# Designed miniproteins, single chains, continued (5): the designs that were tried, part 64

Each design is a single chain, and the fold is of that chain. pLDDT is the mean over its residues in the fold that is shown.

## One batch from the design tools (miniprotein)

Design m18335
Fold by ESMFold2-Fast:
Structure m18335 (fold): chain A 57 residues (1-57)
Amino acid sequence: ERPVTPDDSEAVLKEIAQKLEPEELRKIQEEVGRMLEKSTKDAYEYALEKLEELNKK
């Protein structure tokens, strides 16, 4: 197969998203939203831990 460019990848993903049922899209969006929320909280907690380590010294 020919090499895929970034633009080609975006076009393929967009086409797949359009073919998905609205119900499936909603579930995927919810799952991605939960992952992002967890990642944000993990990053915040990590920053707090680093600040505590700095204050300890």
Scores: mean pLDDT 65

Design m18336
Fold by ESMFold2-Fast:
Structure m18336 (fold): chain A 75 residues (1-75)
Amino acid sequence: MTPEELRRAAIEALRKLRETASPEVQKLFDEAIRALEAGDYERAGQLVAKALSKMTDEEREKAIELLNEEIRRAG
């Protein structure tokens, strides 16, 4: 998989996650999307981790499952 394909999959996953998130978590996902668009995977990972820490257990479980699925599809 190319870095571009992985980046696109991650951005799509984060866009879906932000739709069900609180406004504070949405801002973190928006920052993570911008980091991914800039190619800063480390920064994006840090922002996603921070967002996940602010989510409910149910939201976090769904988010992790979606991200793991996109990463597995990315290869």
Scores: mean pLDDT 76

Design m18337
Fold by ESMFold2-Fast:
Structure m18337 (fold): chain A 58 residues (1-58)
Amino acid sequence: AALDALLAAVEARLAGLDPAAQRALQEALSARINAVLARHAAERDPDRLADIVAAELA
């Protein structure tokens, strides 16, 4: 649900960007996702982690 919506939003944004902007967005998203996951390493529910990541990227 939240993860699917996030993936759809990322795809839509990537489709509108040039290749350099796509790379920058992918790198920034990867860094933010990794930082969020590191802060929430104690969270065991993957659905809840997906919701947290989606909220951080919104």
Scores: mean pLDDT 73

Design m18338
Fold by ESMFold2-Fast:
Formats: sequence, C-alpha cells, structure tokens
Structure m18338 (fold): chain A 65 residues (1-65)
Amino acid sequence: MYEVTVVVPNDEEIIERVKSYLENPQVEKVGDKAIISGTVSEDKLIPLAQFVQENGGYFLSLKRL
C-alpha cells in the first residue's frame, strides 16, 4: 500500500477515474487543478501513474506504507 497525492486537471471524468484507483480518496479543487489524495495498492499504482501522466497530471507525493 502507498499513500499518494496527485494533481490532475479539474475535470469531473478525470477526478472520478483517479478516485476509482484510490481507497478513501480526498479531493481539493484549486482553480483549474484538482489535488487528490488517498491510498493505492501495489497492483494499481502503475495503472494510476500511467493514467495521471496521460491526462496531464503528476504525483505530488508518494509514500510506501
């Protein structure tokens, strides 16, 4: 399990897709960006990272639990 914070465009479809990878997702909308934090399993980490990168986002933090 990893604690992650990602920054993605403030787009409802992108936000909902990111949330689907995460346990206990928390969303903060800041202008044209959404900051999403939560916990991700090892098996979902790479798919999440690829989705975030492909949709113009990035990881702000990543911590192994």
Scores: mean pLDDT 87

Design m18339
Fold by ESMFold2-Fast:
Structure m18339 (fold): chain A 80 residues (1-80)
Amino acid sequence: SKREALKKFVVRQIEGIVKNESSEESIITALRTTLDYMIKIEGFSREEARAILEEAIEEVTKQYPEYEDKLRKALEKALS
């Protein structure tokens, strides 16, 4: 589905950002940009876009648990 394809895309984007040892501020900006892209360009509702972003971060943290705290903190700030 379009939703599943977009989630896989978002997972790969988050992996690239966090593996490159990006700062918390850079990660927050990237997550906000991804959220806006899903809403404004792909036409998802705010609720659905947030759900996709949260699911993508859970997938990344399952593969790379060392990034869990950094990603969780960035997500909380990005969604504020």
Scores: mean pLDDT 84

Design m18340
Fold by ESMFold2-Fast:
Formats: structure tokens, C-alpha cells, sequence
Structure m18340 (fold): chain A 68 residues (1-68)
């Protein structure tokens, strides 16, 4: 369903963000993390009980990345 497809998209965005970070592509990593947060916010709207914790983790990661 829609929740499962969004969860797969979220996982793919997180993997791409990690890859970009490891390659020193920090602007790309930041953009991918921001897209991941938007997907997680959509999951929250659809009632996914895990989405709020996921959003918190992603926002913390984004703050750390922007502080580099």
C-alpha cells in the first residue's frame, strides 16, 4: 500500500544520503535528508505510528550534518 511504498522510498533516500556524505557531497546529502523528512511527514499524515520517531531521528541527523 501507500505506507509500504513511502517506507521503501524513505529507506532509499536515507541510503543515498549516507552515500553522498561518504563521498564528501554534503549539499547533496543535506538535500536528500530534507526529502527523507518530507516523506516521513507524509507517513505521519497517513497514521504510521513509527513516523514521529523517524522524523525526530532524521532532523537530529540533519542538524549534525549542517553543523559540519
Amino acid sequence: GEIEELKKRLEELEKEAVRAYLLGRYEEAIQLMEEAIKVAEELKKLGDPEAEETIRGLKKGLQTLKSL
Scores: mean pLDDT 86

Design m18341
Fold by ESMFold2-Fast:
Structure m18341 (fold): chain A 84 residues (1-84)
Amino acid sequence: GAEELLKEGERLFEEGKYEEAGEKYIEAGKLAIENGDLELAIKAYEKAKEAYMKALKEGKLPVTRGIGLTLRAIGNLLDAELLK
């Protein structure tokens, strides 16, 4: 479920795999929206944004790709906030 994907993302984040963590957080947010859990979706998308920004800051993600992924997470976050 969405919470399991969120937990998997948290594990990847702790391992320093920030891009992979961001991907799991985006998946968690999407599934949370499908389940009507807007609060979980918002939390997941905020964590995705943070993961991509951290990957970018640590040089683990190319600048253009990192900006694109971060903006995607922000877009998903705004959509979830507007749905509530």
Scores: mean pLDDT 86

Design m18342
Fold by ESMFold2-Fast:
Structure m18342 (fold): chain A 105 residues (1-105)
Amino acid sequence: SEEERERERLLEEALERRERLRRRIEEQREALIEFFKERGLSEEEARRLAEEIAEALERMVRAVEAIAIASRLGIKPETVEENIRIVREFIRELEELERRRRERE
């Protein structure tokens, strides 16, 4: 259907934006490690904290992209629970597309 094609297009566009942002997050991870080391954290503590921040940012970006996809498709959920379910579905779909893209590298 046209709705299926639009859904696939939006997911592909989100994946491309996500991959660009992922590279920026990796660059920021190294900067965060140095930032924390300059402020007295050990190498191990700095790396752990930078990793936690990077992972939180990646989750946040997927959530924002999933919300944007639902909005672009004109999805108007009747309940908060339905809205959460739809957003969670798009998050899982983006994660699956990211995994498949990495397998092709």
Scores: mean pLDDT 76

Design m18343
Fold by ESMFold2-Fast:
Structure m18343 (fold): chain A 55 residues (1-55)
Amino acid sequence: GPSREEIEEFMKEADKEYRKKLAELEKQGVTDPFEKMKVGLEAIEKAKKRLEEKR
């Protein structure tokens, strides 16, 4: 299974991508909670894919 360091890297990558996308939505005036949820899911999937490609 993944090491603690790999899990921490995943969490940092996911949080970074999520915050980046949230800031972009806020700049666009998007207040829809479903759009915010979608960017959260996309950030998690992107971070997961990057870690899987390193295996």
Scores: mean pLDDT 77

Design m18344
Fold by ESMFold2-Fast:
Structure m18344 (fold): chain A 81 residues (1-81)
Amino acid sequence: MKEAEELKKKGEEYEAKGDYKKAGEYYEKAGDIYEKEGRYDEAIEAYNKAEEAYLKAGDKEKALEAGVKGGMLAMKRYILK
């Protein structure tokens, strides 16, 4: 399914335009779908990109939420297995 990849691409497009709020929203949605598909490495990358985009947008709360999602998934993937 290309849904998560298309959302990630939209995040990249908005980031290139300087619309970091929308970039973060699309990256987070891509991460959520990658996670549901079991594509954990892509989900972690998408959540990390969402965190960075939200920080650039000045939304520290959403950045923290995205960072927590990525960090928890990384712990499950690499530590808890």
Scores: mean pLDDT 83

Design m18345
Fold by ESMFold2-Fast:
Structure m18345 (fold): chain A 60 residues (1-60)
Amino acid sequence: SSELEERAAHIQVALHEAGVRHVPFERALELAREVIERLGADAPVAEQLAEAVRLYRERQ
């Protein structure tokens, strides 16, 4: 799959570890696009995942 799809899968895992379950893959793809736009594709994966979790929680 694309790098975007791979990042989305990692975001689903990060959200699950943060206690957020059943996040649709389409939502994770949206978050992946947003964190890549905000931080850049070459930003550390850990920073991208932390930002995705933060954005998800902020929008609850």
Scores: mean pLDDT 83

Design m18346
Fold by ESMFold2-Fast:
Parts: C-alpha cells; sequence; structure tokens
Structure m18346 (fold): chain A 131 residues (1-131)
C-alpha cells in the first residue's frame, strides 16, 4: 500500500536512515498516490532546510517519472538554496520544457540568472513569468 510505504519512508528519514527511506519511497512511487505523497515529503524537506535529503528523494521521483515538471522545480529550488545556481538553472529549464506555463519555474529561472549577475536574462525570464 502506497500510504504504508510513504509512512515507513518518513519514519526511516526521521531516524536518519536516508537509504532505507529512499527504498520505501521507491515502493510508494509504484502508485499515483505514492507520487503525490513523495512530492509532498520532498517539499517538506525543503522547508526544513534538508536540501541533500530532498535532492536524493527528488532524484528517485525523477527516475520514476521523468516528465514530472514539479519534481524538477523542487530539485532546482534545493540546488538554488545550496548556491548551486547552474544545477538549479538546468532543472528549471527542464521544468519549463515539460510545462511552458509553469510561472514559478520562469520566476525561479530569472532569480537564478540574477544571482549569476546576468541581469538581461533575468529580466527576459521575468517577463515570461508574467505572460
Amino acid sequence: EASYYASKGVEALLNGDTEKALEYFKKALETDIGLFWALFIARDLLKQGKYDEAIKLLDVIIEADPENARAYLLRGEAYYKQGKFDEAIKDYEKAIEINPNFKRAWENLAKAYEQKGDTEKAEEYRKKAES
């Protein structure tokens, strides 16, 4: 059951057993509801500042569902918080390829280019977010 595996994944993660947590989340991802819960957990890890754990979980989600624009957005946000702006840009660009109407991905792409000092690209992508 997806809820069982997601629950066991959270339990393992709280105990610091990231490897076991990823194994349980991988089983949860065999269902659509498990994918929803895995994305929710990844977002919660980001809010807690657990960027490495969020990235590891998002890597598993992306492997299971390579067309998941939200997973790329969240992994890009984790990289951005770590100051890994080039990795963040690649993930935001992938999110936009999958969903060109993803305003948050355009906004985050603009912000990442601003951090790199590319004011021209930052302004261009900010305008895309408004469209």
Scores: mean pLDDT 84

Design m18347
Fold by ESMFold2-Fast:
Structure m18347 (fold): chain A 56 residues (1-56)
Amino acid sequence: MELEEKRRRVQEAIRRLRAEGKPVTLSRIADEAGLTKEEVEEIVAELQAQGRSLGV
């Protein structure tokens, strides 16, 4: 899976978990996005470094 696709899936997973009122944790995001926890950690760190909001 390409890095751009992984970023998209992580953001989508976060939005879905929030919409469903579920805890937004790295493990939950990994399960929803079909990625490993390590891959999610890297992508989340990258998105935060770019100043992108994960909470909206």
Scores: mean pLDDT 75

Design m18348
Fold by ESMFold2-Fast:
Structure m18348 (fold): chain A 105 residues (1-105)
Amino acid sequence: MKVKIKVSTIVMEDGRIQVLIEVEGADEKQARKIGEAAAKQIEERTGKKVISVEVLKMSNGKYVIVITVEGEKADAPKLAEAAAEGARKAAKELGLEIESLEVKV
């Protein structure tokens, strides 16, 4: 099964950053595992605290994982790269073929 993954960040005014992972071609359980792996990789690589991990189903059948992290604007690129690496690891463990993986910061 092939998946498309897109990672982006939103910098919040309250000292929080949201890391968004859009997943196309995965089911909800697979999307949740991708999000959990991304959150773990963020904590391990950056030392930043993950506040929450939410999995949202979009009307187009895609899943969006929203990871809220304590951080400043300067942290965003490293958080996005850590999330992308976690997502890549989880996809491999789930036997998913990555058709594309984009990181936007």
Scores: mean pLDDT 87

Design m18349
Fold by ESMFold2-Fast:
Structure m18349 (fold): chain A 80 residues (1-80)
Amino acid sequence: SPEELVKEANERIDKILEEMEKLATTPEQQALVERLKKSAEDFKKLLEKMVEKGYPLEYIKRQIEAFLEGFEEVLKRLKA
């Protein structure tokens, strides 16, 4: 369901943010993670609105994939 899709997306976002927070040891990295936490909360609210408005499941999936790809790229750079 769209609701389960959003729940799974939120759980994945939270796991990535938790890993980023553990890797963020400098003030610059910590400030970046705080900005990403805000972006994640805004995105979660957007996903809830998409579900409420009956957006197509495939559209919601694509938005989630694009967001997670961006977050994974930042995580990869923090690990480097």
Scores: mean pLDDT 88

Design m18350
Fold by ESMFold2-Fast:
Formats: C-alpha cells, structure tokens, sequence
Structure m18350 (fold): chain A 66 residues (1-66)
C-alpha cells in the first residue's frame, strides 16, 4: 500500500470523527436552548472529549507517515 492510500484512509476516519463531534455539539446546543438536563449535556461533552482524543491520535499517525 502507498503512503497516499494510508493518508486518504486516515483523512476519511478523521472526517467521520469530526462529523460525530459536530452532531454532538449540535445536540448540546439544542438541549441548552430547550432547557435540557445538565447531566445529559455533561455526558455529551464527555463523548466529545473521547472523540477529540481519537482524532488527535489519528492526526499524530498522519504526521508520522513519511
């Protein structure tokens, strides 16, 4: 496999994670506007942090490709 194909695969995974993060941020905004529970907001914020950690790991892998 070429370095280009590996980069494209990692980019695809990063874009999926970004999409998931944006969906969760949108849900948090909706809950805040509708007076949703603070506990639910905190759970979603925790999920965003976990996805951001995975995104950082994938970005590090991209950076390590020669």
Amino acid sequence: SSNREELLRLIGEILRLIGEILDLEREIERLKKEGGSQEKIEELEKKIRELERRRRELMERMRSIP
Scores: mean pLDDT 85

Design m18351
Fold by ESMFold2-Fast:
Structure m18351 (fold): chain A 87 residues (1-87)
Amino acid sequence: EKKKKAEELVEKGKELYKKGDYERAAELAEEAIKLDPNNAEAWTLLGKAYYELGDYERAARYGAKAVLLDPDNEEALALLERAQGGL
């Protein structure tokens, strides 16, 4: 099922993100979004990965999408604030 596969890709991407492999984390997050574009965690992971890669414009756009999908997600809100206010 597409949603379950998206969740599995997000968990793998989070593991890569923790290891500092931000490019591969972004790739898995993008795959997850293709399978389930409403997965707020995937958008949050994608934005966090681009933030660490220094692409604050993409980080802000993806963080905003995550907040739109899940406005109570503290991690997505923190990402959006950091990307917009902390270059």
Scores: mean pLDDT 87

Design m18352
Fold by ESMFold2-Fast:
Structure m18352 (fold): chain A 56 residues (1-56)
Amino acid sequence: SEAEALARVRDLMVEAARAHPGATDEDIQELKAALDAAPSVEEAVRIGREFLERLE
């Protein structure tokens, strides 16, 4: 289902962020809040990608 896909995307994005050396606990918390508010898989992917790109 789309809800299951959204939950999986959220989990994968959070794990990718946690693995990144530039991410702080505060950054991870903000990412989680943004992903929880995301209305779709496409929006969750966009939020996660933009977060990871900022850490470069």
Scores: mean pLDDT 81

Design m18353
Fold by ESMFold2-Fast:
Structure m18353 (fold): chain A 82 residues (1-82)
Amino acid sequence: MLPELKGISPESKEVARRMAEEAVEAVEEALARGYSAGAAITGATMRILALAHPLEPETGMSHEEMKLLIKQIAKYLEEKFG
Protein backbone atom coordinates (compact mmCIF):
# COMPACT_ATOMS: atom_id res chain seq x y z
CA MET A 1 0.00 0.00 0.00
CA LEU A 2 1.04 3.67 0.21
CA PRO A 3 4.08 4.77 2.29
CA GLU A 4 3.62 5.99 5.85
CA LEU A 5 4.40 9.70 5.47
CA LYS A 6 6.45 11.16 8.33
CA GLY A 7 6.80 14.86 9.11
CA ILE A 8 3.86 15.92 6.92
CA SER A 9 1.28 18.22 8.54
CA PRO A 10 -2.28 16.81 8.99
CA GLU A 11 -3.79 19.36 6.57
CA SER A 12 -1.24 18.34 3.89
CA LYS A 13 -1.64 14.55 4.32
CA GLU A 14 -4.46 14.20 1.77
CA VAL A 15 -2.45 16.05 -0.92
CA ALA A 16 0.63 13.98 0.05
CA ARG A 17 -1.38 10.74 -0.19
CA ARG A 18 -2.67 11.66 -3.67
CA MET A 19 0.84 12.56 -4.89
CA ALA A 20 2.11 9.18 -3.62
CA GLU A 21 -0.79 7.34 -5.32
CA GLU A 22 -0.16 9.16 -8.63
CA ALA A 23 3.56 8.33 -8.44
CA VAL A 24 2.81 4.61 -7.88
CA GLU A 25 0.28 4.64 -10.74
CA ALA A 26 2.83 6.31 -13.05
CA VAL A 27 5.42 3.60 -12.26
CA GLU A 28 2.87 0.81 -12.82
CA GLU A 29 1.77 2.34 -16.16
CA ALA A 30 5.40 2.65 -17.31
CA LEU A 31 6.12 -0.98 -16.32
CA ALA A 32 2.99 -2.13 -18.20
CA ARG A 33 4.33 -0.31 -21.29
CA GLY A 34 7.64 -2.21 -21.08
CA TYR A 35 9.92 0.32 -19.37
CA SER A 36 12.45 -0.93 -16.82
CA ALA A 37 11.82 -0.44 -13.10
CA GLY A 38 14.70 2.06 -12.90
CA ALA A 39 13.38 4.14 -15.81
CA ALA A 40 9.81 4.02 -14.43
CA ILE A 41 10.91 5.12 -10.92
CA THR A 42 13.13 7.91 -12.31
CA GLY A 43 10.32 9.20 -14.55
CA ALA A 44 7.74 9.19 -11.75
CA THR A 45 10.15 10.90 -9.32
CA MET A 46 11.07 13.60 -11.86
CA ARG A 47 7.37 14.17 -12.63
CA ILE A 48 6.39 14.77 -8.98
CA LEU A 49 9.53 16.91 -8.43
CA ALA A 50 8.59 19.10 -11.43
CA LEU A 51 4.98 19.42 -10.16
CA ALA A 52 6.10 20.27 -6.59
CA HIS A 53 7.51 23.73 -7.42
CA PRO A 54 4.26 25.25 -8.84
CA LEU A 55 2.11 23.40 -6.25
CA GLU A 56 3.92 24.61 -3.10
CA PRO A 57 2.03 27.97 -2.95
CA GLU A 58 -1.33 26.31 -3.78
CA THR A 59 -1.07 23.41 -1.29
CA GLY A 60 0.15 25.54 1.63
CA MET A 61 3.02 23.09 2.17
CA SER A 62 6.38 24.51 3.20
CA HIS A 63 9.45 23.90 1.01
CA GLU A 64 10.82 21.55 3.72
CA GLU A 65 7.54 19.55 3.85
CA MET A 66 7.48 19.17 0.05
CA LYS A 67 11.17 18.15 0.00
CA LEU A 68 10.52 15.56 2.74
CA LEU A 69 7.43 14.26 0.88
CA ILE A 70 9.32 13.81 -2.42
CA LYS A 71 12.21 12.06 -0.61
CA GLN A 72 9.81 9.63 1.11
CA ILE A 73 7.89 8.89 -2.12
CA ALA A 74 11.15 8.27 -4.04
CA LYS A 75 12.38 5.90 -1.29
CA TYR A 76 9.07 4.02 -1.30
CA LEU A 77 9.10 3.61 -5.10
CA GLU A 78 12.68 2.27 -4.97
CA GLU A 79 11.82 -0.20 -2.16
CA LYS A 80 8.58 -1.38 -3.83
CA PHE A 81 9.68 -1.53 -7.50
CA GLY A 82 13.53 -1.42 -7.49
Scores: mean pLDDT 72

Design m18354
Fold by ESMFold2-Fast:
Structure m18354 (fold): chain A 61 residues (1-61)
Amino acid sequence: MKKDLLLDILVEKGYITEKERLELWPLTDGMSVREFLDLLVERGYITPEEAEEILKEVEKK
């Protein structure tokens, strides 16, 4: 599943901390990449534009 790659990208780009990565990990178990990105936008971690950028990055790999 692409969740590990998604979380790695978020930490690498500075959108979340390593601590937040560990906290968010359990929330990804039942979610698609898109659903998880939408959750991050709702919680104010990223903007909708940043979510689209991250989605493209995940799809390249």
Scores: mean pLDDT 76

Design m18355
Fold by ESMFold2-Fast:
Structure m18355 (fold): chain A 57 residues (1-57)
Amino acid sequence: GKEEEEERRRQREMLREFAEEARKEGKVEEAIKQLEVVRERSDLPEVVEELIEELRE
């Protein structure tokens, strides 16, 4: 319940930091490919997919 929601929020924050760093380093395309692999193995694939879409913007 609450723990799952907190984990979801923490995963979003972690992934967002990863995306921000990828943008600063100019490695957006590589980050997207890595996130696609993470999405396939993630317990929360929808969160990862949302970030991939944001990176493509």
Scores: mean pLDDT 76

Design m18356
Fold by ESMFold2-Fast:
Structure m18356 (fold): chain A 86 residues (1-86)
Amino acid sequence: SAAVEALRAEAERFRAEAQARVEKIEKQTKISVEGLRELAEKSENREAYLKSAEIVEDTGKLQISRIEAEGQARADALLRQARELE
């Protein structure tokens, strides 16, 4: 049915949107981490900048995991709804 096809298409769109958000966070986290590591090389307080880089990297990984989990949960809910309409 058109309703089932629409729900499946929406599930795929949410997966694509989650992937785009993940890629944006990966890129931004990499830039921020590289910048902090460069500051560490030039700073007397190297350890503080390296610790900040670690926190930024860990925070990025946590955000990515959350976005992937939320995207998958929403897609799964739409796919369950599609199955109920078949």
Scores: mean pLDDT 89

Design m18357
Fold by ESMFold2-Fast:
Structure m18357 (fold): chain A 59 residues (1-59)
Amino acid sequence: SLEEEIEELELKKLLFTAMRNTSAYLAEKTGNPSDAEEAKLLEKRVEEIEKKIEELKKK
């Protein structure tokens, strides 16, 4: 159902947000540019999921 699809995307968003926060924290602590780039990529993934959730909610 539509609600189940939205719930699955919300869970996926939570997981990617946690991963982004971890990479951002590591980048801050170590100064490692790879961790900073990973955090940016994960942030883009979260934005993509948010857009998909909003599109589904418009239905």
Scores: mean pLDDT 85

Design m18358
Fold by ESMFold2-Fast:
Structure m18358 (fold): chain A 53 residues (1-53)
Amino acid sequence: MQSFIDTAFERYHPGTAVRIIAAAKDYLRGEGSLDELAERYGVSKGLISTALR
């Protein structure tokens, strides 16, 4: 229940960008699919796709 605040803040914090970039790098390395990386880093597939542009 206390994770609600943590989750909300993470969405707006710069740290979210770091996770998206890390997921995009792993995707470029062929480490996993967009679905797997979205689950691993806790981000949406759309955000990873945006970082790959």
Scores: mean pLDDT 68

Design m18359
Fold by ESMFold2-Fast:
Formats: structure tokens, C-alpha cells, sequence
Structure m18359 (fold): chain A 73 residues (1-73)
């Protein structure tokens, strides 16, 4: 469990690198909660959260397309 915003940010970067985008989003949300809204760390966390969301969205679209092909009658 991250106890500081800096620990939460490091954990988010680790999850992002490991492809755990949902966990990365949660970690970056923790950074924003633990930091002042105008902090550089909170801004950087929001930026990386957007990257995680983009990657998650692309994976979801690819999975839907693949399932449609596998379900072809």
C-alpha cells in the first residue's frame, strides 16, 4: 500500500511498464488524491493515467474484434 504520493507514482509507472493498465490507473488516481491539485507530481500522474487509458481502450477494441471473428457462424 503506497503511503506517499511519490510511492503511488512509482507503483503506477511499474504497472504501466508491466501492462497492468487498470492497476496503473488506480495508482495514478492515488497520486492525485494524496497530492495538492496544482502539484507537478499530480499533473504527471494525470498524463500517465491518460496513456494507460489509451492503451486499455486499444486492447479492448482489439479483443472485441477478435471475438467476433472467433464467433463467426
Amino acid sequence: MPTTAEEAFELGLKYLKEGKYEEAIRAFDAVVTLSPKDSELAKEALKNRSIALEKLGKFEEAEKYRKELEEAE
Scores: mean pLDDT 72

Design m18360
Fold by ESMFold2-Fast:
Structure m18360 (fold): chain A 62 residues (1-62)
Amino acid sequence: EEAEKLMREALRAEDAGDYERAITLFKQALEAAQKNNDPAAVKTAESGIKALEEELERRRAA
C-alpha cells in the first residue's frame, strides 16, 4: 500500500516534468516494497529510477 502510493506520487511528479522529485519518490517506493517483500513493486521502482536517472543525465548534458 505505501509502495503503491509512493509510486503513484512518483508518476505524477514525472508527468509534471519533475524528474528529481520522481526519482526520490521511486526510491522511497523501492524501500517500502523491500519492507513488504514485494518483488514486482521492487522491479517497477528500480526500473523507474533507472529510466528517470538516464533522462536526467541526458538533460544535464544538453
Scores: mean pLDDT 82

Design m18361
Fold by ESMFold2-Fast:
Structure m18361 (fold): chain A 90 residues (1-90)
Amino acid sequence: SSAAAEKEKKIKEMKEKLIEYLKTEYKLPENAAKALVDFMEKMAKNAPDSMEEAIKLLEEWLEKNKSLTEEEKKLILDFFKKLAEEEKKL
């Protein structure tokens, strides 16, 4: 009966670890790291066909987000574009 609650707890723990990883390894501010992780979770439900489409969805999502500063939005977008460049090199 608590299988859904157990999955939610594991997802939360994974998100917290990913946020700390982004803060430590990529030096993203906490708000930017949290926002990126939230966006990635939303993309998991509506998987884009390409990384370019994912970037467009991120740009649209960030434009609607009034809680982030312009600097935080640019950091998120730049990081995601770096991931797209690394994907193309593989």
Scores: mean pLDDT 76

Design m18362
Fold by ESMFold2-Fast:
Parts: structure tokens; C-alpha cells; sequence
Structure m18362 (fold): chain A 57 residues (1-57)
């Protein structure tokens, strides 16, 4: 489905952010979390929140 394809692309983006965390702008991670919350996918949201917290630390 279109939603499954969107979730897959978001997971790929999240993995790229994780690989390059120190170079990713904070606003990009905040925008990603906002979009993740719109999907309602609990795993994606939790991973995005954890990544944002790690970037802020």
C-alpha cells in the first residue's frame, strides 16, 4: 500500500539520519518526528524520539 511504501522510505531516511547524526540539523530531526507522528507508527515515532534525544544530548 502507499502507506507501507511511505513507512519504508521513512525508515530508510531514519537509518541515514542515525548514520550521520552529528551532521543532521536539529530542525530536520524535529520535522521528521512531526511527520512520523502523522503516520501513527509507534516504532517509527519511538525511534525518531530516541534519535532526537540522542542528538540533543
Amino acid sequence: SAMEQELARMRETLARFEANLDTVPLVSLEAFLHEAKKTGDEELIARAEALLARRRA
Scores: mean pLDDT 84

Design m18363
Fold by ESMFold2-Fast:
Structure m18363 (fold): chain A 98 residues (1-98)
Amino acid sequence: SLEDAKRVLQAFLRWVGEKLEEAKKDPSKVKEIARDLATALENLARYLAPVDPETAEFLQKLADRIRELIDAGKATVEELEKIYNELKEFAEKRGVKP
């Protein structure tokens, strides 16, 4: 349901925020965290696609961008923070806060 989708997105935002704080405290983990974030975004996009295709498309685009950053050797805390802020802004427009 759409309400369940919002709850899942809220929990996901909190998890992403926690992972970003981990990366800030230990930047040596940034590549591992970036891979985990991309995988989680891809999985959430697939899960939400039948009930919220617009959110699913947005999440998949963020995952693709993280994959491109990893492949280019540009997965940094700063780039992940930009992605988190975009995700947060998108969620807030849909009535979801971390």
Scores: mean pLDDT 88

Design m18364
Fold by ESMFold2-Fast:
Structure m18364 (fold): chain A 73 residues (1-73)
Amino acid sequence: MKVGRAVGHILDGIAALEEGDYETAGDSFYEAAKLLDKNDPLRKKFYEMAIEAYRQAGNDEKAKEVEEELKKL
């Protein structure tokens, strides 16, 4: 089930944030967002969380890629 997989990635992202691993947090929230239904309001929120985490990691290139994907939704 897509929702179950998304929840797993959300939990991974939260754990990564707790550890200060912003790169892994960004990857986890990005995967969670992709697994949510396009009509789920949380999908955009997890894209935003992934962008923020990538910026905190100093990965501006990946943050920009995710931001461009969010703009196309």
Scores: mean pLDDT 80

Design m18365
Fold by ESMFold2-Fast:
Structure m18365 (fold): chain A 73 residues (1-73)
Amino acid sequence: SEIDGEVYAALAEIYLYLAKQSIERGDIENAEKFLKKARELLEKARQAGASPETIARVEDGIKEVEKKLEEAK
């Protein structure tokens, strides 16, 4: 279960990377879609038993992307 949580967390980090790239290109619509996917995957990571350290890292990544997205609007 913890391994499954880590996989969901890794996918969330990929979507956060894509969201950041979209923000840099001014693609706010896709940035919002990727951020939504990252949040959904973070919830799955928690349910599947990802480590507290991994959860905290993804939560911090989400906060960073949310801040960048607000600044881009």
Scores: mean pLDDT 87

Design m18366
Fold by ESMFold2-Fast:
Structure m18366 (fold): chain A 107 residues (1-107)
Amino acid sequence: MEKVLIHVSVRVKLDGTKEQAEKVAKAIADMLVEELKRLGANVVGTSYTAKDGEATVHVTAEVDRSKAEEIARHLLENAPRIVQKAAEDAGVKVLEVEVRVTITPAP
């Protein structure tokens, strides 16, 4: 079956410190990885960065082309909930969330 890559990028602005942003970024990455695994995706890369007031997370997963659009929609719909949960657990307020999901051919 033809495989494609799904790239998920989440950028969050927070009322928190770099340490709190790092906790939020890690929690978002961990939750996105588990969500992708539950949807049958093979996670091939995860990274995150954090600074005062901002966290950015990138996750890449390989999926069957026939499931890619459905998985991308699911991630777009559920990413805000994941962000809110991560922020609540870290004790910070979410100010802004940007979620991008792109699909590219697998190499």
Scores: mean pLDDT 86

Design m18367
Fold by ESMFold2-Fast:
Structure m18367 (fold): chain A 76 residues (1-76)
Amino acid sequence: SMLKEKLEKLAREIEERLKKGVVDEETYKLLEETVETMEKLIEEMEKKGSDPSLIEGGRNAIELTRKLAEEIKKKL
C-alpha cells in the first residue's frame, strides 16, 4: 500500500527530527500529515474487512499521534 509506505517515510522523518531536538512547525506538519495518512489507511482497512484488532490498534496509534502533535504545537 502506498499509504503504508508514506507512513513509514513520515515516521522516519519525524524520528530523525525528534532525535535532533528539532521541535518546529515542520515537525508539527509532519505529525498532522501522519494522522491524516493513518486515517486514510484505517478507512482502506475497514473497506477491505481487515482484522478488527488491527483496526483498533490503528485507531489507538492515531490518538497517540494526535496527542504528540498537540504537545509539539504547545512548544511552538
Scores: mean pLDDT 84

Design m18368
Fold by ESMFold2-Fast:
Structure m18368 (fold): chain A 60 residues (1-60)
Amino acid sequence: ELYRATQPIPRSGEGSLELRPGDLVEILEEVDEKYLKVRNLTTGEEGLIGKNALVYLERV
């Protein structure tokens, strides 16, 4: 499922992914109750984002 970042999401720790406004993001899997594994299609990076960051993502 494809999303676009609407706000900057900074790296928050080890394995975390940085997102910039306008970046296209694919959610790959739910890792646990707090984190999603995602791919930034704009940069090619993979990593984790917090589920609370979903409020900054818009479905494409």
Scores: mean pLDDT 80

Design m18369
Fold by ESMFold2-Fast:
Structure m18369 (fold): chain A 66 residues (1-66)
Amino acid sequence: SSEIVELLNELGRAIRAGDRERAIALLEELKKMGVISEEELEELKRALDAGDYDRAERLLVRAYLK
């Protein structure tokens, strides 16, 4: 849906900007919509907490392509 695409685009921008707070909020919305699993959300949170934004972006792409 257009809503999912917009959330993913905003999330990508937040990750690239290093905006952890915004990225986490957007990830929680994607999880509520069923786009990512709880396990994927927790793994993405760990990457963001570590400041590993490249890893976070790769994990997001993998989660979405399922």
Scores: mean pLDDT 80

Design m18370
Fold by ESMFold2-Fast:
Structure m18370 (fold): chain A 70 residues (1-70)
Amino acid sequence: SAATAAAIERVRELAREAGRAVRAGDLARAEELAREAEALAAELAAAHPGDEEVQRGLAAAVAAGAEAAA
């Protein structure tokens, strides 16, 4: 659904923001954003059990955060 896609994109943006905060040396902000991203990702995974598209979207979001931190 559009709502699910928007929620996955929110996780991706939070992960990217956390990665950028790591790169900037703002570790407190990075931890805050990473916890928010993890909480939202856990809620999405719980709401969509066995949904491979949701799992792939969440995995891509984590990868985007790691890339932003590099």
Scores: mean pLDDT 85

Design m18371
Fold by ESMFold2-Fast:
Structure m18371 (fold): chain A 97 residues (1-97)
Amino acid sequence: MSEKELELEILLALARMALSIGDSETAIKLAEEVLKIGDLKQQAEAYYIIGEAYYLQGKYEEAAEYFEKAAELAKEAGDKELYERAKKNLEEAKKKL
């Protein structure tokens, strides 16, 4: 595994940990770092995390936007599991509007 791949895995793990403790601001910041240097799959995961962070903040319009971006990139990357999760969370965010 390259140093870049290890860094991306650590950033994603820390972003998910931030979400688990309700620290949405840190989750967004860490996910945005992944967007700068990640591949399509990692960018899809990062957008998904940003969507979850906005959802936790009650910002459902922003959450829906980022879940849609996550679904598009997950489909392009061939990540079927992430695509289905992003689509489901997109529908849940839209129900709150």
Scores: mean pLDDT 88

